Designed miniproteins, single chains, continued (5). Designs and how they scored, part 81

Each design is a single chain, and the fold is of that chain. pLDDT is the mean over its residues in the fold that is shown.

## One batch from the design tools (miniprotein)

Design m18798
Fold by ESMFold2-Fast:
Structure m18798 (fold): chain A 78 residues (1-78)
Amino acid sequence: ALKLTLPSPESLARLARALGASEEEAAAVAEHRARLIEKLRSQGVEVTEVDLTDASLEEQRAAVEEADAQLEALGDAL
């Protein structure tokens, strides 16, 4: 099975708020990620969610960038 490690929807919402997003914008980001994870799992992808609450802003950005690169590569393979 394809395996993928992604920041949790809650972690993305927290990062968005830390970067100045509104609560509505942060909620939209979390909802989008939750729907994406659900779709990937429905297609047989093993998704592991990582909580980034205690990570630095730089570490959170790096994790999101790495996850986005993995998602792009996976999208091309599906």
Scores: mean pLDDT 78

Design m18799
Fold by ESMFold2-Fast:
Structure m18799 (fold): chain A 81 residues (1-81)
Amino acid sequence: GAKEAVIDSAGGGEGFRATVEALKRGATKITLRDRRISGGGELAIQYALNKGAEVTVETTDAEAAERVRKLFPEVKVIDLS
């Protein structure tokens, strides 16, 4: 079965590092929870997609949600704004 990881991030570098470690541990599904997706959050998304993982983003910022949808149309975006 697929191994799922949920990553709660308050900022870019932390979310990226946690995503890399989850994928090293065999995660195939990543849920990134970040209020405002920063450049580090975008790097985390791109890295996970490049590894073939299924990516879901949860955010409370509508502008961040729209940006992620435009940059990563393959990502599931949950807008909680």
Scores: mean pLDDT 82

Design m18800
Fold by ESMFold2-Fast:
Structure m18800 (fold): chain A 92 residues (1-92)
Amino acid sequence: SIEPGLFQFDVFFGDHLLGKGSGYVKRPDKDGLVQAARDAVAQALGVPSDDLRFILSSISPFPKPGESFVLKGKLVKKDGRVFNLTIKGKRL
């Protein structure tokens, strides 16, 4: 069965690691995973969560313990600058 769990998120701009975050996903679906990723990435980068956008087109089925996955995201700054982010996730 699909269980709640702890996830690690590594945030990249190109090949550069910008930060690392972790989050507990209580609702084991793609929306719960996006919310945990948004909160963890916002905390890791020191940015408002509302500045972050994520695409989850490849996250079905929900990751099992030990599985890795990739999220594509964007950081949109108040000044209009846009950064394309790659988030490499792993379920612990």
Scores: mean pLDDT 80

Design m18801
Fold by ESMFold2-Fast:
Structure m18801 (fold): chain A 76 residues (1-76)
Amino acid sequence: AEEELLRLGERVRELYRKAQDAFAQGKTDEWARYYREAAEESERIAELYEQMGNRHGADAVRRLAEELRRKAEELA
């Protein structure tokens, strides 16, 4: 569980970096895809935080996931 949490956190960080690179290159489809993937991984992190009793962490990460999903939907 904890090892999975760390792995997912690293994955989300990597996806943000890839999204930033895609944005800088004008690759809107790739940018949207990375935001969507980051939202999915963030939902998994929130579930793990909830299982561990960290409600504040879970709520914060779920809000982040919702924001990432909205941004992905706004991208053409």
Scores: mean pLDDT 81

Design m18802
Fold by ESMFold2-Fast:
Structure m18802 (fold): chain A 72 residues (1-72)
Amino acid sequence: MEELVEKVTEGLVKLIELMGKAGASAEALRAAGEWVARETARALQKLGASPEEVEKARERILEAAERVIEEL
């Protein structure tokens, strides 16, 4: 579970950076972060993660997305 969240977060940061460099709006970048957080939560639920693990993963992904967006 932890490994999946780490890899997804790493991939999202790279995606946001790439989209930002390509001229994507902050709104589009936030939408991408929200979509990834939602799909990751869904995947974790299917893998048997607890509600607490799912919520912590979602929060961590969204925090990482906002942090990288602010630096662009």
Scores: mean pLDDT 83

Design m18803
Fold by ESMFold2-Fast:
Structure m18803 (fold): chain A 86 residues (1-86)
Amino acid sequence: SLEEDLKKLFEVANKMTEIASKYLDEFIEKNKDLPEEEIERLKAEFQRKMLDVMTKLMNDLLKGKITPEEAVKRFEEEAKKIAEEL
């Protein structure tokens, strides 16, 4: 049903949010010695890139191209990569 599908989407979105928060905190800690303006710029870039990944994976999930478990796994892999490359 649509209601069951929406609940599953919210569960995936919540897990992605937890992953993004974890990697954002680690990213900020790694970059804490930079000027405040630079930290805010990098934080905004990290958040933008994570939102782009979330949007793509949620669209693939909605189209039945990937499973909820695969969506969460790929999101974590991308979060780690983005945090290491910025």
Scores: mean pLDDT 84

Design m18804
Fold by ESMFold2-Fast:
Structure m18804 (fold): chain A 64 residues (1-64)
Amino acid sequence: MELLRRSNEAAGEAGKLLADAVNAAGMTDPELSFRRRGLTTEHTAVGGDTTLTATGSPEGATLA
């Protein structure tokens, strides 16, 4: 199951995405940028990334 392997990889990539978003956007923007990207990453992962998205959210934990 390739999705399982991608799930582990996505978790690590989500961490990089957060760092990159903070650097590129700022304090307020990283929530929008990371959250939207987290949603896209969830399509690639099988749920492992969802936990990281909720934890990495600097403001609010609501997904559209």
Scores: mean pLDDT 50

Design m18805
Fold by ESMFold2-Fast:
Structure m18805 (fold): chain A 91 residues (1-91)
Amino acid sequence: APKLVLSPEAVALVGRELAEDAARAAVGAWERGQQSTPEKRQQMEQLLADLAGERGRELTARLSQQAAAESPEAGLLARAWMLAASAMARA
């Protein structure tokens, strides 16, 4: 699955305040790790827009479950990334 999702438990664990700068670094590390394809980069932009909207909560839960099923590391990075994306998408 090309999408990433944050679980509510992961959001609470990571902490919104701590994740803002750390998740920006995590996104960079995930990109450098060749985990991201051009299609996933476009998906990340769409996820930012969706997180600002109503669909954000549902999409976040689904994609987080998929990422965690493929790799615990990918799931952790996805959760940190989505948490920061949600915080940064404000306004």
Scores: mean pLDDT 50

Design m18806
Fold by ESMFold2-Fast:
Formats: C-alpha cells, sequence, structure tokens
Structure m18806 (fold): chain A 80 residues (1-80)
C-alpha cells in the first residue's frame, strides 16, 4: 500500500468517525476531495493521487456510476 493510499484511508476513517450520518459514497467523496486539496497544497504527483483514489473506490465496492461521479468531482476540484 502506497503512502498516498494510507493517507487517504486515514482521512476516510477520520470522516467516518466525525460524520457517522454520511453514506459510504459521501464519505469516500469527501476523503477523495480532501486528498486532492492536499495534493494541490503540497504538490503531490497527480498520478499518485488518482491511483490512491481509484484504490479507495474499489476497496469500498461503490457502483460504476458512483465511481464516475466521484472522479468528475475530483477533476472539477483540481481545476478550481
Amino acid sequence: MSIMERLLLREYERIKAQYPELSDYERVLAAALILVQYGKTFNFPEEEVKKAIEYLLKKHNLSEEQRKEIFEEVELQKRA
């Protein structure tokens, strides 16, 4: 497991603890967007950030539609 994957998993667990009312989809989306923000702030390689997000999505057994929605939001956040 990469450093980015571990960072993202820790962020997911933090969100889960603080916001137990959120769905798994909402928690995964929030964790992914936070990792994107860290990547922008600390200049993490975009490819490594994308790989970590893809790993998290597969680990949580989200639907294909939910995975596409998360990647669309991630791309919008990167361009902002």
Scores: mean pLDDT 81

Design m18807
Fold by ESMFold2-Fast:
Structure m18807 (fold): chain A 73 residues (1-73)
Amino acid sequence: LIEELKELLKELSKAVTGEEIPQEVLDEQIERFFKKAEEAGVSKEEIEEIIREMIEGLREALEDIEGYLKASE
């Protein structure tokens, strides 16, 4: 799950900016997300569900962005 999320975030960044997100930045963002979720009292099961929803949303966003970029070229 987390690795899949990281891959999608790298793909999205590359599609939008032309450059892959550095692993250090990606690791920091994931760390902050988990820290905030734990501070908010979100269970590990809820965090996992949120990650799955984010993965689905990122896939849809990536397809939309790539489609838009292709159409605008």
Scores: mean pLDDT 74

Design m18808
Fold by ESMFold2-Fast:
Structure m18808 (fold): chain A 100 residues (1-100)
Amino acid sequence: SRREQLRALRERLVALFESSSNEQALELGDRLVARLRERATSEEELQLIDQLEQGFRDAIANNDKEAVLATFEVLFDLLSSRLSVEELEALVDELEELHA
């Protein structure tokens, strides 16, 4: 089911963030944010994405693991609403390959 596929993809991304250095986590976040910007349809959505990007960077800079994961969950929810499962799977595969 779509729900089960999305949960599996979320778990893979969480595992990537948990195994990442701060530098790698920033790179992962930047790529997720870039994909969201490609699908943004309004100025208000772009402003929200900018706020999420800044919040994510601040959380990493502060070594706040809970804040990193909380911001990631919001980013993932937005990505899953904008991308197909196939597009999201391809993105996760790309990110895993970069940090293998």
Scores: mean pLDDT 84

Design m18809
Fold by ESMFold2-Fast:
Structure m18809 (fold): chain A 74 residues (1-74)
Amino acid sequence: ESQKLLQQLQKQLDLMEKYLKENTKDSIEKAKKIFEDFAILASKLIDIADEDERQQLLQLVKQAQKILEEIEKL
């Protein structure tokens, strides 16, 4: 169900933010792995999501992009 997948993506996003704040080599590596899983799940969800779910998904994707940009600055 799309709603459960959106909730999973939000949890992944929260974990990426926590690992980025820890700012250790291991935590940054974990954040990158979570981003890869996030990207795969998000791409699958966008094909099946309704209009409201697509808007929520795109917001989560934008937040994940910002986290990736912060990691790339390190």
Scores: mean pLDDT 82

Design m18810
Fold by ESMFold2-Fast:
Structure m18810 (fold): chain A 83 residues (1-83)
Amino acid sequence: LTPEQQEEFDAGAYLIKGAVYDVIGKRYESKGNLEEALKAYEEALKAYRQAIDHARSVPDLRQAAEDFAKEAEEKIKEIKEKL
């Protein structure tokens, strides 16, 4: 892989990791397990932030990661208000 391809791959991998934790968070939230949901959304946010850091040269992927990170931050705030 070229350095640019590696950056895109790493950013994509972190984006997928964030999406997986986001799904886990939603499942816990739907069951009323808010503490577990919060932990999952915090892991999702961490992964999305890593995707942003790795996507410096990939604007579309960086924008997607930024949008998902913002949504995760809003979810975390919402869950904390319910606890």
Scores: mean pLDDT 86

Design m18811
Fold by ESMFold2-Fast:
Formats: sequence, C-alpha cells, structure tokens
Structure m18811 (fold): chain A 62 residues (1-62)
Amino acid sequence: LEAAREAVEAGDLEAAERALLAAMMRHPQLTSLLAEASRAAKGGDLERALAALEEAQRVMEA
C-alpha cells in the first residue's frame, strides 16, 4: 500500500494504477477500498484516494 500512496501523492497515475493492482492481487479482502482509491485518483480526487488507502492500511494492521 505504501507504493500506491507514494505514487498518488506524486501524481504518477501509471505507477499508482500498477501499485493498486498489485495490492489487490496480494490482498483480495481490500479490493473494494483499493478500487475506490483507484477511481478517486483517476477522477483527480486525491484526498479521497488517500483516505481510502489509509482505511485499507488500517484494515491490514487490525
């Protein structure tokens, strides 16, 4: 998830998309949150994309 967050913060949508797809493959239980982050990032809503990534990180750590 760290790579996806860094890519979103940098505005690198290609890197963000690749990192999010890799995260979904490793953590299928996070698919809905990671899909939300992907949609938000593609729509230019970086605040919502980062919020979804933070929630996914919390789910992994709980």
Scores: mean pLDDT 78

Design m18812
Fold by ESMFold2-Fast:
Structure m18812 (fold): chain A 66 residues (1-66)
Amino acid sequence: MDSREALERALEAARAGDLEGVRRVAAETKNPGGRAAAWEGLRTMEELGPEAGARALERAIKSQPE
């Protein structure tokens, strides 16, 4: 799974409040940058809630190359 696709799936899960969905995406992501961003989104979601996690993932997606 490429990093942009992975982060978009993680964002969908975060918006749904699905912590396990975000964790699964992070575990399955092969790209180191995308994996790190997905884990960071999960941590933010666990610590500060789904809205904060979603915002972290949105920022990560914006920084991915097209």
Scores: mean pLDDT 78

Design m18813
Fold by ESMFold2-Fast:
Structure m18813 (fold): chain A 64 residues (1-64)
Amino acid sequence: KKFSKKQQKQLKKYIKQLREAGKALDIDKVQELVEQMKKDGYSDEQIRKISILAADDKPISELE
């Protein structure tokens, strides 16, 4: 499923914030971001894939 332009912008912001929180070992911030993504309508599988991409410094283009 292709993400909308709005979702792609949101994903870029989330990935940036997840990378920053991960580098800082800010577990509370990571949890807040995951909860916010669930509220924005992302599935648990999508959140898992996004978290892996953030950790691996991979581009959003790998999300389908």
Scores: mean pLDDT 72

Design m18814
Fold by ESMFold2-Fast:
Structure m18814 (fold): chain A 113 residues (1-113)
Amino acid sequence: SEEEIKELIIDWLEKHLEALEALLKQVKDEEVKEKIEEMIKYIKEVIEYVKKNTLSAEEAIKLVEETTKKLLEKLDEALALTKDEDLKERIEELKKGIEEDSEKLIKLLKELA
């Protein structure tokens, strides 16, 4: 259903938003902060888009793929700027979580197509 697709995407986005907000609280470097804040802003914009629009399963899959790609690119940029080894490990863990969760979500959305 369209409502089920919307709920799955919002739950996925909210999970990663919470993780990024938690990560932001640990960051002291302003350049790394800016990259994480850009990702937070982007996720919030995607959540608003999903709330306002009805998505087919195919459109939802494309949105998840594009959102995942952009988040991973921004995490790689943040990782390149990071000098703190503990923060680097947390960014790498978050990157892996986003990759794994997006693959799982895409599989679920394909079953609804």
Scores: mean pLDDT 89

Design m18815
Fold by ESMFold2-Fast:
Formats: sequence, C-alpha cells, structure tokens
Structure m18815 (fold): chain A 75 residues (1-75)
Amino acid sequence: SGEELLKKAEEIRKRSLEELKRETDPLKQTHILFRWTAEMVDLLLEAEKRGDKETAEKILEMHKEFLKEAKKILE
C-alpha cells in the first residue's frame, strides 16, 4: 500500500540522516547520499507502477526535503 511505501521512506530517511550527521569523511558522505537516492528511486518507481500518483508525489517531496537538509549538514 501507499502507507507502507511512505513508512519505508521515513525509516530510510531517519537512518540516512543519522548516518550523515555522524560521518565526517566526504567520500563516505557521498556514498550515503547515493544510497539514499537509489532507495528513494526504487520506492518512487513502485508507487508509479501501482498508479499511486499521490504516494509518488509524497516520496518525491521527501527526497527534495532530505537533499535540502543534507546540504545544510554538509555545507
């Protein structure tokens, strides 16, 4: 369901932000960002395959908000 996809996205978001805040190595920080992006793309594609446009839009917004927070942590 869309609810399960959003729950998975939030779990990934929480883990990725915690890892990013603790990591000081730039290369490892980049790996965390790439892993986040790959996992969010998988969830987005799953929502789109189901025709769940509303869940897909929410996942995309979560991705944009995460990148904004990541930028603040890294810069």
Scores: mean pLDDT 87

Design m18816
Fold by ESMFold2-Fast:
Structure m18816 (fold): chain A 90 residues (1-90)
Amino acid sequence: SKLTEELLQTLKDMEEATKRAKEEAKRTGSKELAEIAEQLEEITREYQALLDKIGRGITDEPGAVMWQRIQELKQQFDELVKRFEEIVKK
């Protein structure tokens, strides 16, 4: 479905952003950037795990609950990316 394609594209974008954050943290030696990069990686892994469950038809949680968790993870990810970029700009 188009929704599934959009979720998979979001995961890919999150993986690429996490990779760039880890590279920047390593380049700068910043502990704060490294901590944010680790949080981005954790959120990306949880997002991937939820998409895997949906793709395999695993129904251990109501669909509405899984969808809410996907939205919350994306929001947390975007807030951390914004924080990361603000630190890099200074």
Scores: mean pLDDT 82

Design m18817
Fold by ESMFold2-Fast:
Order: sequence, then structure tokens, then C-alpha cells
Structure m18817 (fold): chain A 65 residues (1-65)
Amino acid sequence: SKGEAAAIAAKVVLGQAGALVKRVEIKDNKVTVYVEPSDKKKFEEAKEKMEEYGKKLGVEVELVE
């Protein structure tokens, strides 16, 4: 599904940014990712990238600290 694709992409991108993904919730066209970032700047860059990617897929991606 588009939500699963966005969730997988978020885990990869956030992991590369040094953030720990604690849990993921997928509801219809919304993916909520609960994260512990270790670097604020890298996390903000990853967040923008994931929001843009989700928008292109037609899925809302929300990152929650």
C-alpha cells in the first residue's frame, strides 16, 4: 500500500539521520511515525524529505517526537 511504502521510506531515511523509530501507525492515507532524534538538524531535513515524499504518494506523513 502507499502507506506501507511511505512507512518503509521513513524508517530508512530517519535511520540514516540517526533517529530511532519507536512505532508507526498507518490509518487510511495517514502515516504517523513516533521517533527519538539524536541530531536536530538531520531530523528536520529528514522530516521535510518524508513530508514531500508522502505528498507525492498522496499520503500524509507526520513525525512525532
Scores: mean pLDDT 79

Design m18818
Fold by ESMFold2-Fast:
Structure m18818 (fold): chain A 66 residues (1-66)
Amino acid sequence: SGYEELSAALTRAFIEGKTPEELAELLRKYGVPDDYVEKVREAKTRLEQALVFSEVILDARRKERG
């Protein structure tokens, strides 16, 4: 599912220490809303990045369930 692919891709990118710009491009590639793309681009700490990823993954999961 798109949710599982997105979750795996984000987890891998986070572990690999990708830059905010690289993470923003990844979110855009998976069709994530622009507000999350901007949030991750502006995330200055790993905690802020993790919080944005959690929101994205939960939102994607909710949309798959209806």
Scores: mean pLDDT 79

Design m18819
Fold by ESMFold2-Fast:
Structure m18819 (fold): chain A 78 residues (1-78)
Amino acid sequence: DKNGEEGKRLGREGARLAHEAIRTGDLELARKGQELGYRGAELGRSGTGKSGMEGELEGGTGHALGGMALGVLEIAQR
């Protein structure tokens, strides 16, 4: 469904931004990745069928990776 597919897209983009944040040290990219992943998980959860489940899982992954990147970078910049 539309929400599941969009959730999957946002989750993948969130994960990509999290990786980019770690590579560059950019806290703003980590925050953006976390936010996009969170939105992706919400859309996936609102979706139906396999695409909804995939959107929720990939969104959750993007959210988790973004949050971890943010935490690591905040500690590293102390």
Scores: mean pLDDT 86

Design m18820
Fold by ESMFold2-Fast:
Structure m18820 (fold): chain A 73 residues (1-73)
Amino acid sequence: ALSPETRERLVRWLEAALPEYVPPERYNPIPLETAAQFLALMLEDEPFSRTLLLAVLRYIGVDPRALLAYLRA
């Protein structure tokens, strides 16, 4: 499970990056919890970078809006 601090940080970063996100034709069937854990691990202790976050989101291939909704629930 993600810490509340990590979850809040990911929500803020995703909200900031979403306007620049270009969706792929197809998303990967990765569980949202798994995607969130991977994103948290890759961005641990890193300063906010839109470029890095967008690159990681493209690599994972999940719907970032679905991920954001999951993190907000």
Scores: mean pLDDT 76

Design m18821
Fold by ESMFold2-Fast:
Structure m18821 (fold): chain A 64 residues (1-64)
Amino acid sequence: LHELEKKYEEGKISREEYFSKVTKEFRDKIIEEKKKELKDSSISVQTGVLITLSTSPLYFVKPP
């Protein structure tokens, strides 16, 4: 986010483009927080049964 604000202040991106990118990065941040909480909490409270392989990527996108 800080990088986008700096670019906006320097006039390198338009106001509309800035808001669009800020919204996108805000969502990415929420996803990261949810990913960590879901991983720790869901595994614990959901009895550690884990999901079968079929939809594993939807659980949390595990970076290679």
Scores: mean pLDDT 59

Design m18822
Fold by ESMFold2-Fast:
Structure m18822 (fold): chain A 99 residues (1-99)
Amino acid sequence: MAEEIAKKVKELLDEAVKNLDAATTPVAPEELAAVREALAQAGLVASDEDVERALSAAKEVAREVAEIVRPLIEEDLEEEELIRLVLLWLAGQILRIRQ
């Protein structure tokens, strides 16, 4: 189960990275500010433009990734809370791959 979940998550991450330059999902200014602050706390240095592009691409796959990882989550997180955590993780992974 965990190995299959890891494979599916990697496939979606690879899709997001591949489609990074084509991502058109809108990013709200408050979402950008919150994600930028969280990534900076994790030691990731990126321009606002790079963070916005990574977040846009991450938003396109975040819900599907959240559904895939749900069985591994021990805490009863609301769907939108889990999607927010997945979105932050995906944006960070995309930025690390580009650095």
Scores: mean pLDDT 77

Design m18823
Fold by ESMFold2-Fast:
Structure m18823 (fold): chain A 105 residues (1-105)
Amino acid sequence: MVYSMLGALLERLAEFLKNEKAKEYARIGKETGDVEAVKKAAKELGLDPSLVEKSASEFVLQIGKKAIEAGDLELAEEAAEILRNFFLNPESAKELEELIKKAKE
């Protein structure tokens, strides 16, 4: 379940960045929950693949920050909601929410 969710977020980020290889790995992770596919997608997108297993919440924060850098504020907002409501990590959610607010200015 968690890895399928991470795969779904990475597929959206890869689509926005037009990275076809990352999108393919992310789709496999989304559909199957294959952690190695999620880690490969992360690496292709310049994210830290070690966080996928060590701290999924920190990895979602990293996805959100990368989404802001790319201009995908909708994905960043979804990442913040996942941090708050699924991982119950209000501090990381607030950090990302503040970055989103600044990016909209």
Scores: mean pLDDT 88

Design m18824
Fold by ESMFold2-Fast:
Structure m18824 (fold): chain A 98 residues (1-98)
Amino acid sequence: SMIDTLVQLFNSMSDEDFRDFVLSLLLNLGEVTRGPDGRTLVLLRGPNGEVMATLTLSDDPAVALSPKMEAMLADHPELRDKLVAAIAAAAPALIAAL
């Protein structure tokens, strides 16, 4: 399937290359908004406009994946964890870009 092919591709990437890829996605497709309590959020949306992932920008960045994204990655926990880590690692560069 397309998902299995993408999982193999992402698992073949170094952690650095994967972080650079995820940072590029967040810089080019991320939507900056204000969350509850005035926190700055970066949202990644799917093709139907649904929020797939949320990054809370702070010195202690928080990452939330949508239920749909969690379900897609349920059989690939190592990739799920790699994605969460890569999104969190993008926070300093995104803060600097704001």
Scores: mean pLDDT 83

Design m18825
Fold by ESMFold2-Fast:
Structure m18825 (fold): chain A 100 residues (1-100)
Amino acid sequence: MEEIERVSEGLRELDKGRQYLKEGNYEEAVKHYERAVELLEGVFPLAQALAYYNLGIAYEKLGDKEKAVESYRKAADIFESLGLTKGAEEMRKKAEELEK
């Protein structure tokens, strides 16, 4: 797949996920965020990190703490790799709070 096509489709999936999250349809939000993560991998790291962050929120709403923690940790790793240290710290704190 061409990178421009992957970015464009990934951003559309991220927007769809946000819409479902706002509507309270957390299971559909997860599906769209998972697709966004896949499409944005290696082509748009910042958008991929935002997709993982929103995926973490959706999993929290579903009560899946383990998947929420994993998603926040993935977002933190990407933010750290981009030099966005404060963003990485915020994601790590969210994961720690869910682990008690």
Scores: mean pLDDT 88

Design m18826
Fold by ESMFold2-Fast:
Structure m18826 (fold): chain A 80 residues (1-80)
Amino acid sequence: HMVKVTKSNAADIIGKELGLSPKEARALYLRYVEGLSYGNIGRRLGVSTEEAKRLVDNAQKHLDSDPEKKKKYEEIVSQI
């Protein structure tokens, strides 16, 4: 059975399906789904703006390394 993707569980599903750490998955979600600035992501995650940018950049590189992972990400995001 398919797990229903919601705004509250989307970051956790992204992390599990794509092999990202919880912080990387949440940073990616906040940047590209919620549209938050790196400063706001840093405040939300308890890290610096520069660290938030690195978390997003690392998650993005992980997606770009594998077309299947990028497709899974897009499918998850399309459900919310």
Scores: mean pLDDT 79

Design m18827
Fold by ESMFold2-Fast:
Structure m18827 (fold): chain A 106 residues (1-106)
Amino acid sequence: SRLSEALARLLEVVEEMLRTGDVEKGMEEIKEILETQSPEDRRLLLQALVGYLLSRLLAAREAGDEETVKLLEELLEKLIAYLEEHYADDPVAQALVAEMRAALAA
């Protein structure tokens, strides 16, 4: 239940960020949620978060929703920088960074 509650909060933070345009606040809240987790739960939450963000980005691109695309691309760039700074040696973080970079290049 704690993992599912943390995931629900992460997704709520993303939707609030998309509603307000406040990417800085969204990223700070994501960091707070992730940093309170065990390493194992953090990896699972990161995988789920990145999957959600990439799904939302694809949907926004298909819809021509330029504002949502810009906000998601900014969040992905900040999340990549965070993971490269703090989790550079974590193979799960490295794989997620590669996946996010590929999506940004498309």
Scores: mean pLDDT 90

Design m18828
Fold by ESMFold2-Fast:
Structure m18828 (fold): chain A 81 residues (1-81)
Amino acid sequence: ELEKKAEELEKQAEEFRKNAQYYSDTAKRYRDLAEQAKAAGDEETARNYEMNALVADGNAKRYQEQADKLEKEAEELRKKM
């Protein structure tokens, strides 16, 4: 059942890639909001959005790293089949 295990890891990697994209898009939206706040002279709101963008970028990076790990594990299992 190495094939089934590899398929499960590949499916999990796909979900993590989807989550990474979601957080990447979220970070972009927060940066856009931060620029709008700066243009309005609201530096406090801009800093809050910039902080939220950094958090979202961190989440995206972590999900990408998890997806990469699972994909490599799946590849190793498929090589043993």
Scores: mean pLDDT 87

Design m18829
Fold by ESMFold2-Fast:
Formats: C-alpha cells, structure tokens, sequence
Structure m18829 (fold): chain A 56 residues (1-56)
C-alpha cells in the first residue's frame, strides 16, 4: 500500500544521508566502499517503492 511505499522511501533517504555523511568524512578506501554499499541499498529500496507504486 501507500504506507509501505512511504516507509521504503524514508528508509532510502536515511541510508543515502548516512552514505553522504560517511563519504564526506571517509579517509580510507574501506570507508568509501561502505558508503557505496549504503547508497546501493538506498537505490534498491527506491526502485522497489517505484515498482509497488506502479502496481497500485
């Protein structure tokens, strides 16, 4: 439903914000990789939200 879509988008935004923060403070390749993983998860959540909206 629309509530689930909203929750997915909110979680995606939170993860993207954490990824941006981590990348801004990153001093090692490992920290940058972690930021990339968080961003990837955020993009997946946003993609799922769009698929659910299209089906509704």
Amino acid sequence: GMMEVKELREKAEKLRKEADKLEATATTPEQRLQAGVLRGIADLLEGVAKLIERKS
Scores: mean pLDDT 81

Design m18830
Fold by ESMFold2-Fast:
Structure m18830 (fold): chain A 95 residues (1-95)
Amino acid sequence: AMHPLIKILDLINKGEIALSQGKLDEARKYFEEALELAKKVNDKIGEASAYVGLGLVYRKEGKLDEARKWFEKALEIFKELNDQDGIKYIEELLK
């Protein structure tokens, strides 16, 4: 079986590709599957990346309040990890 961390990265990548193609329902499903797997294996980076992906999907749907909540969940993880680049990226998304 594919290593869980590789599977999470593959799912995030597929979500990002679907999002770039405007396939919002497909993107959401990939990011939700990545989030479930990341939580199961305690992959905090994968969990944060999936939260970012979900926020970007909701933002493209015009659901700005929901998008903000997902970005804030990712921000909490990046702060916990002391990931300054991740923090900066999410703060730009929240503007």
Scores: mean pLDDT 89

Design m18831
Fold by ESMFold2-Fast:
Structure m18831 (fold): chain A 81 residues (1-81)
Amino acid sequence: MELSEDERLQLQALRDLIRAHEQRASLAEFTAIMEAQRERLKDAPEEFRRKLRNALLTLAEDLRMPAGHRAALERLLEELV
């Protein structure tokens, strides 16, 4: 199955979030990873950014990430949409 660039970017962002959770990344490390994702996504289509924001927030909730990490993610994603 052919993955579009948008699908590849979404999978990469989701994998980065999962990896950060598994590696117990500090708040600073997690914020840096998510800021890098935000920079890659700033020029992406609005529809795609909205879809990815929803997917990342849902995954962070499912993973039961610490409140500080979730707050940082929400703040960074607000700037995308």
Scores: mean pLDDT 75

Design m18832
Fold by ESMFold2-Fast:
Structure m18832 (fold): chain A 89 residues (1-89)
Amino acid sequence: SVREEIERLLAELRADPRLSEAAKQALDEILALLPEMSEEQLEEALERLREAVRLVEEGRYKEAEELILQLAVDLGVERGLRLIERGLE
């Protein structure tokens, strides 16, 4: 299912030691929202998480983290918004 694919991508990104604690917290918040996501939100999350994985594979960690945080904001994650306001601690 789309949800299972998103869970796998979140786990893959969460396991990368080069991603910041802020990005990992945003990934955890996205995971927590999965049961409440609409079909449109699931499709958007899948596409953007796949892009984040590509950026990580290319060594573009800053861009991957910015995408992850923006996805968390777009999904209405309060913690993601606070992380962006504080600038990736």
Scores: mean pLDDT 80

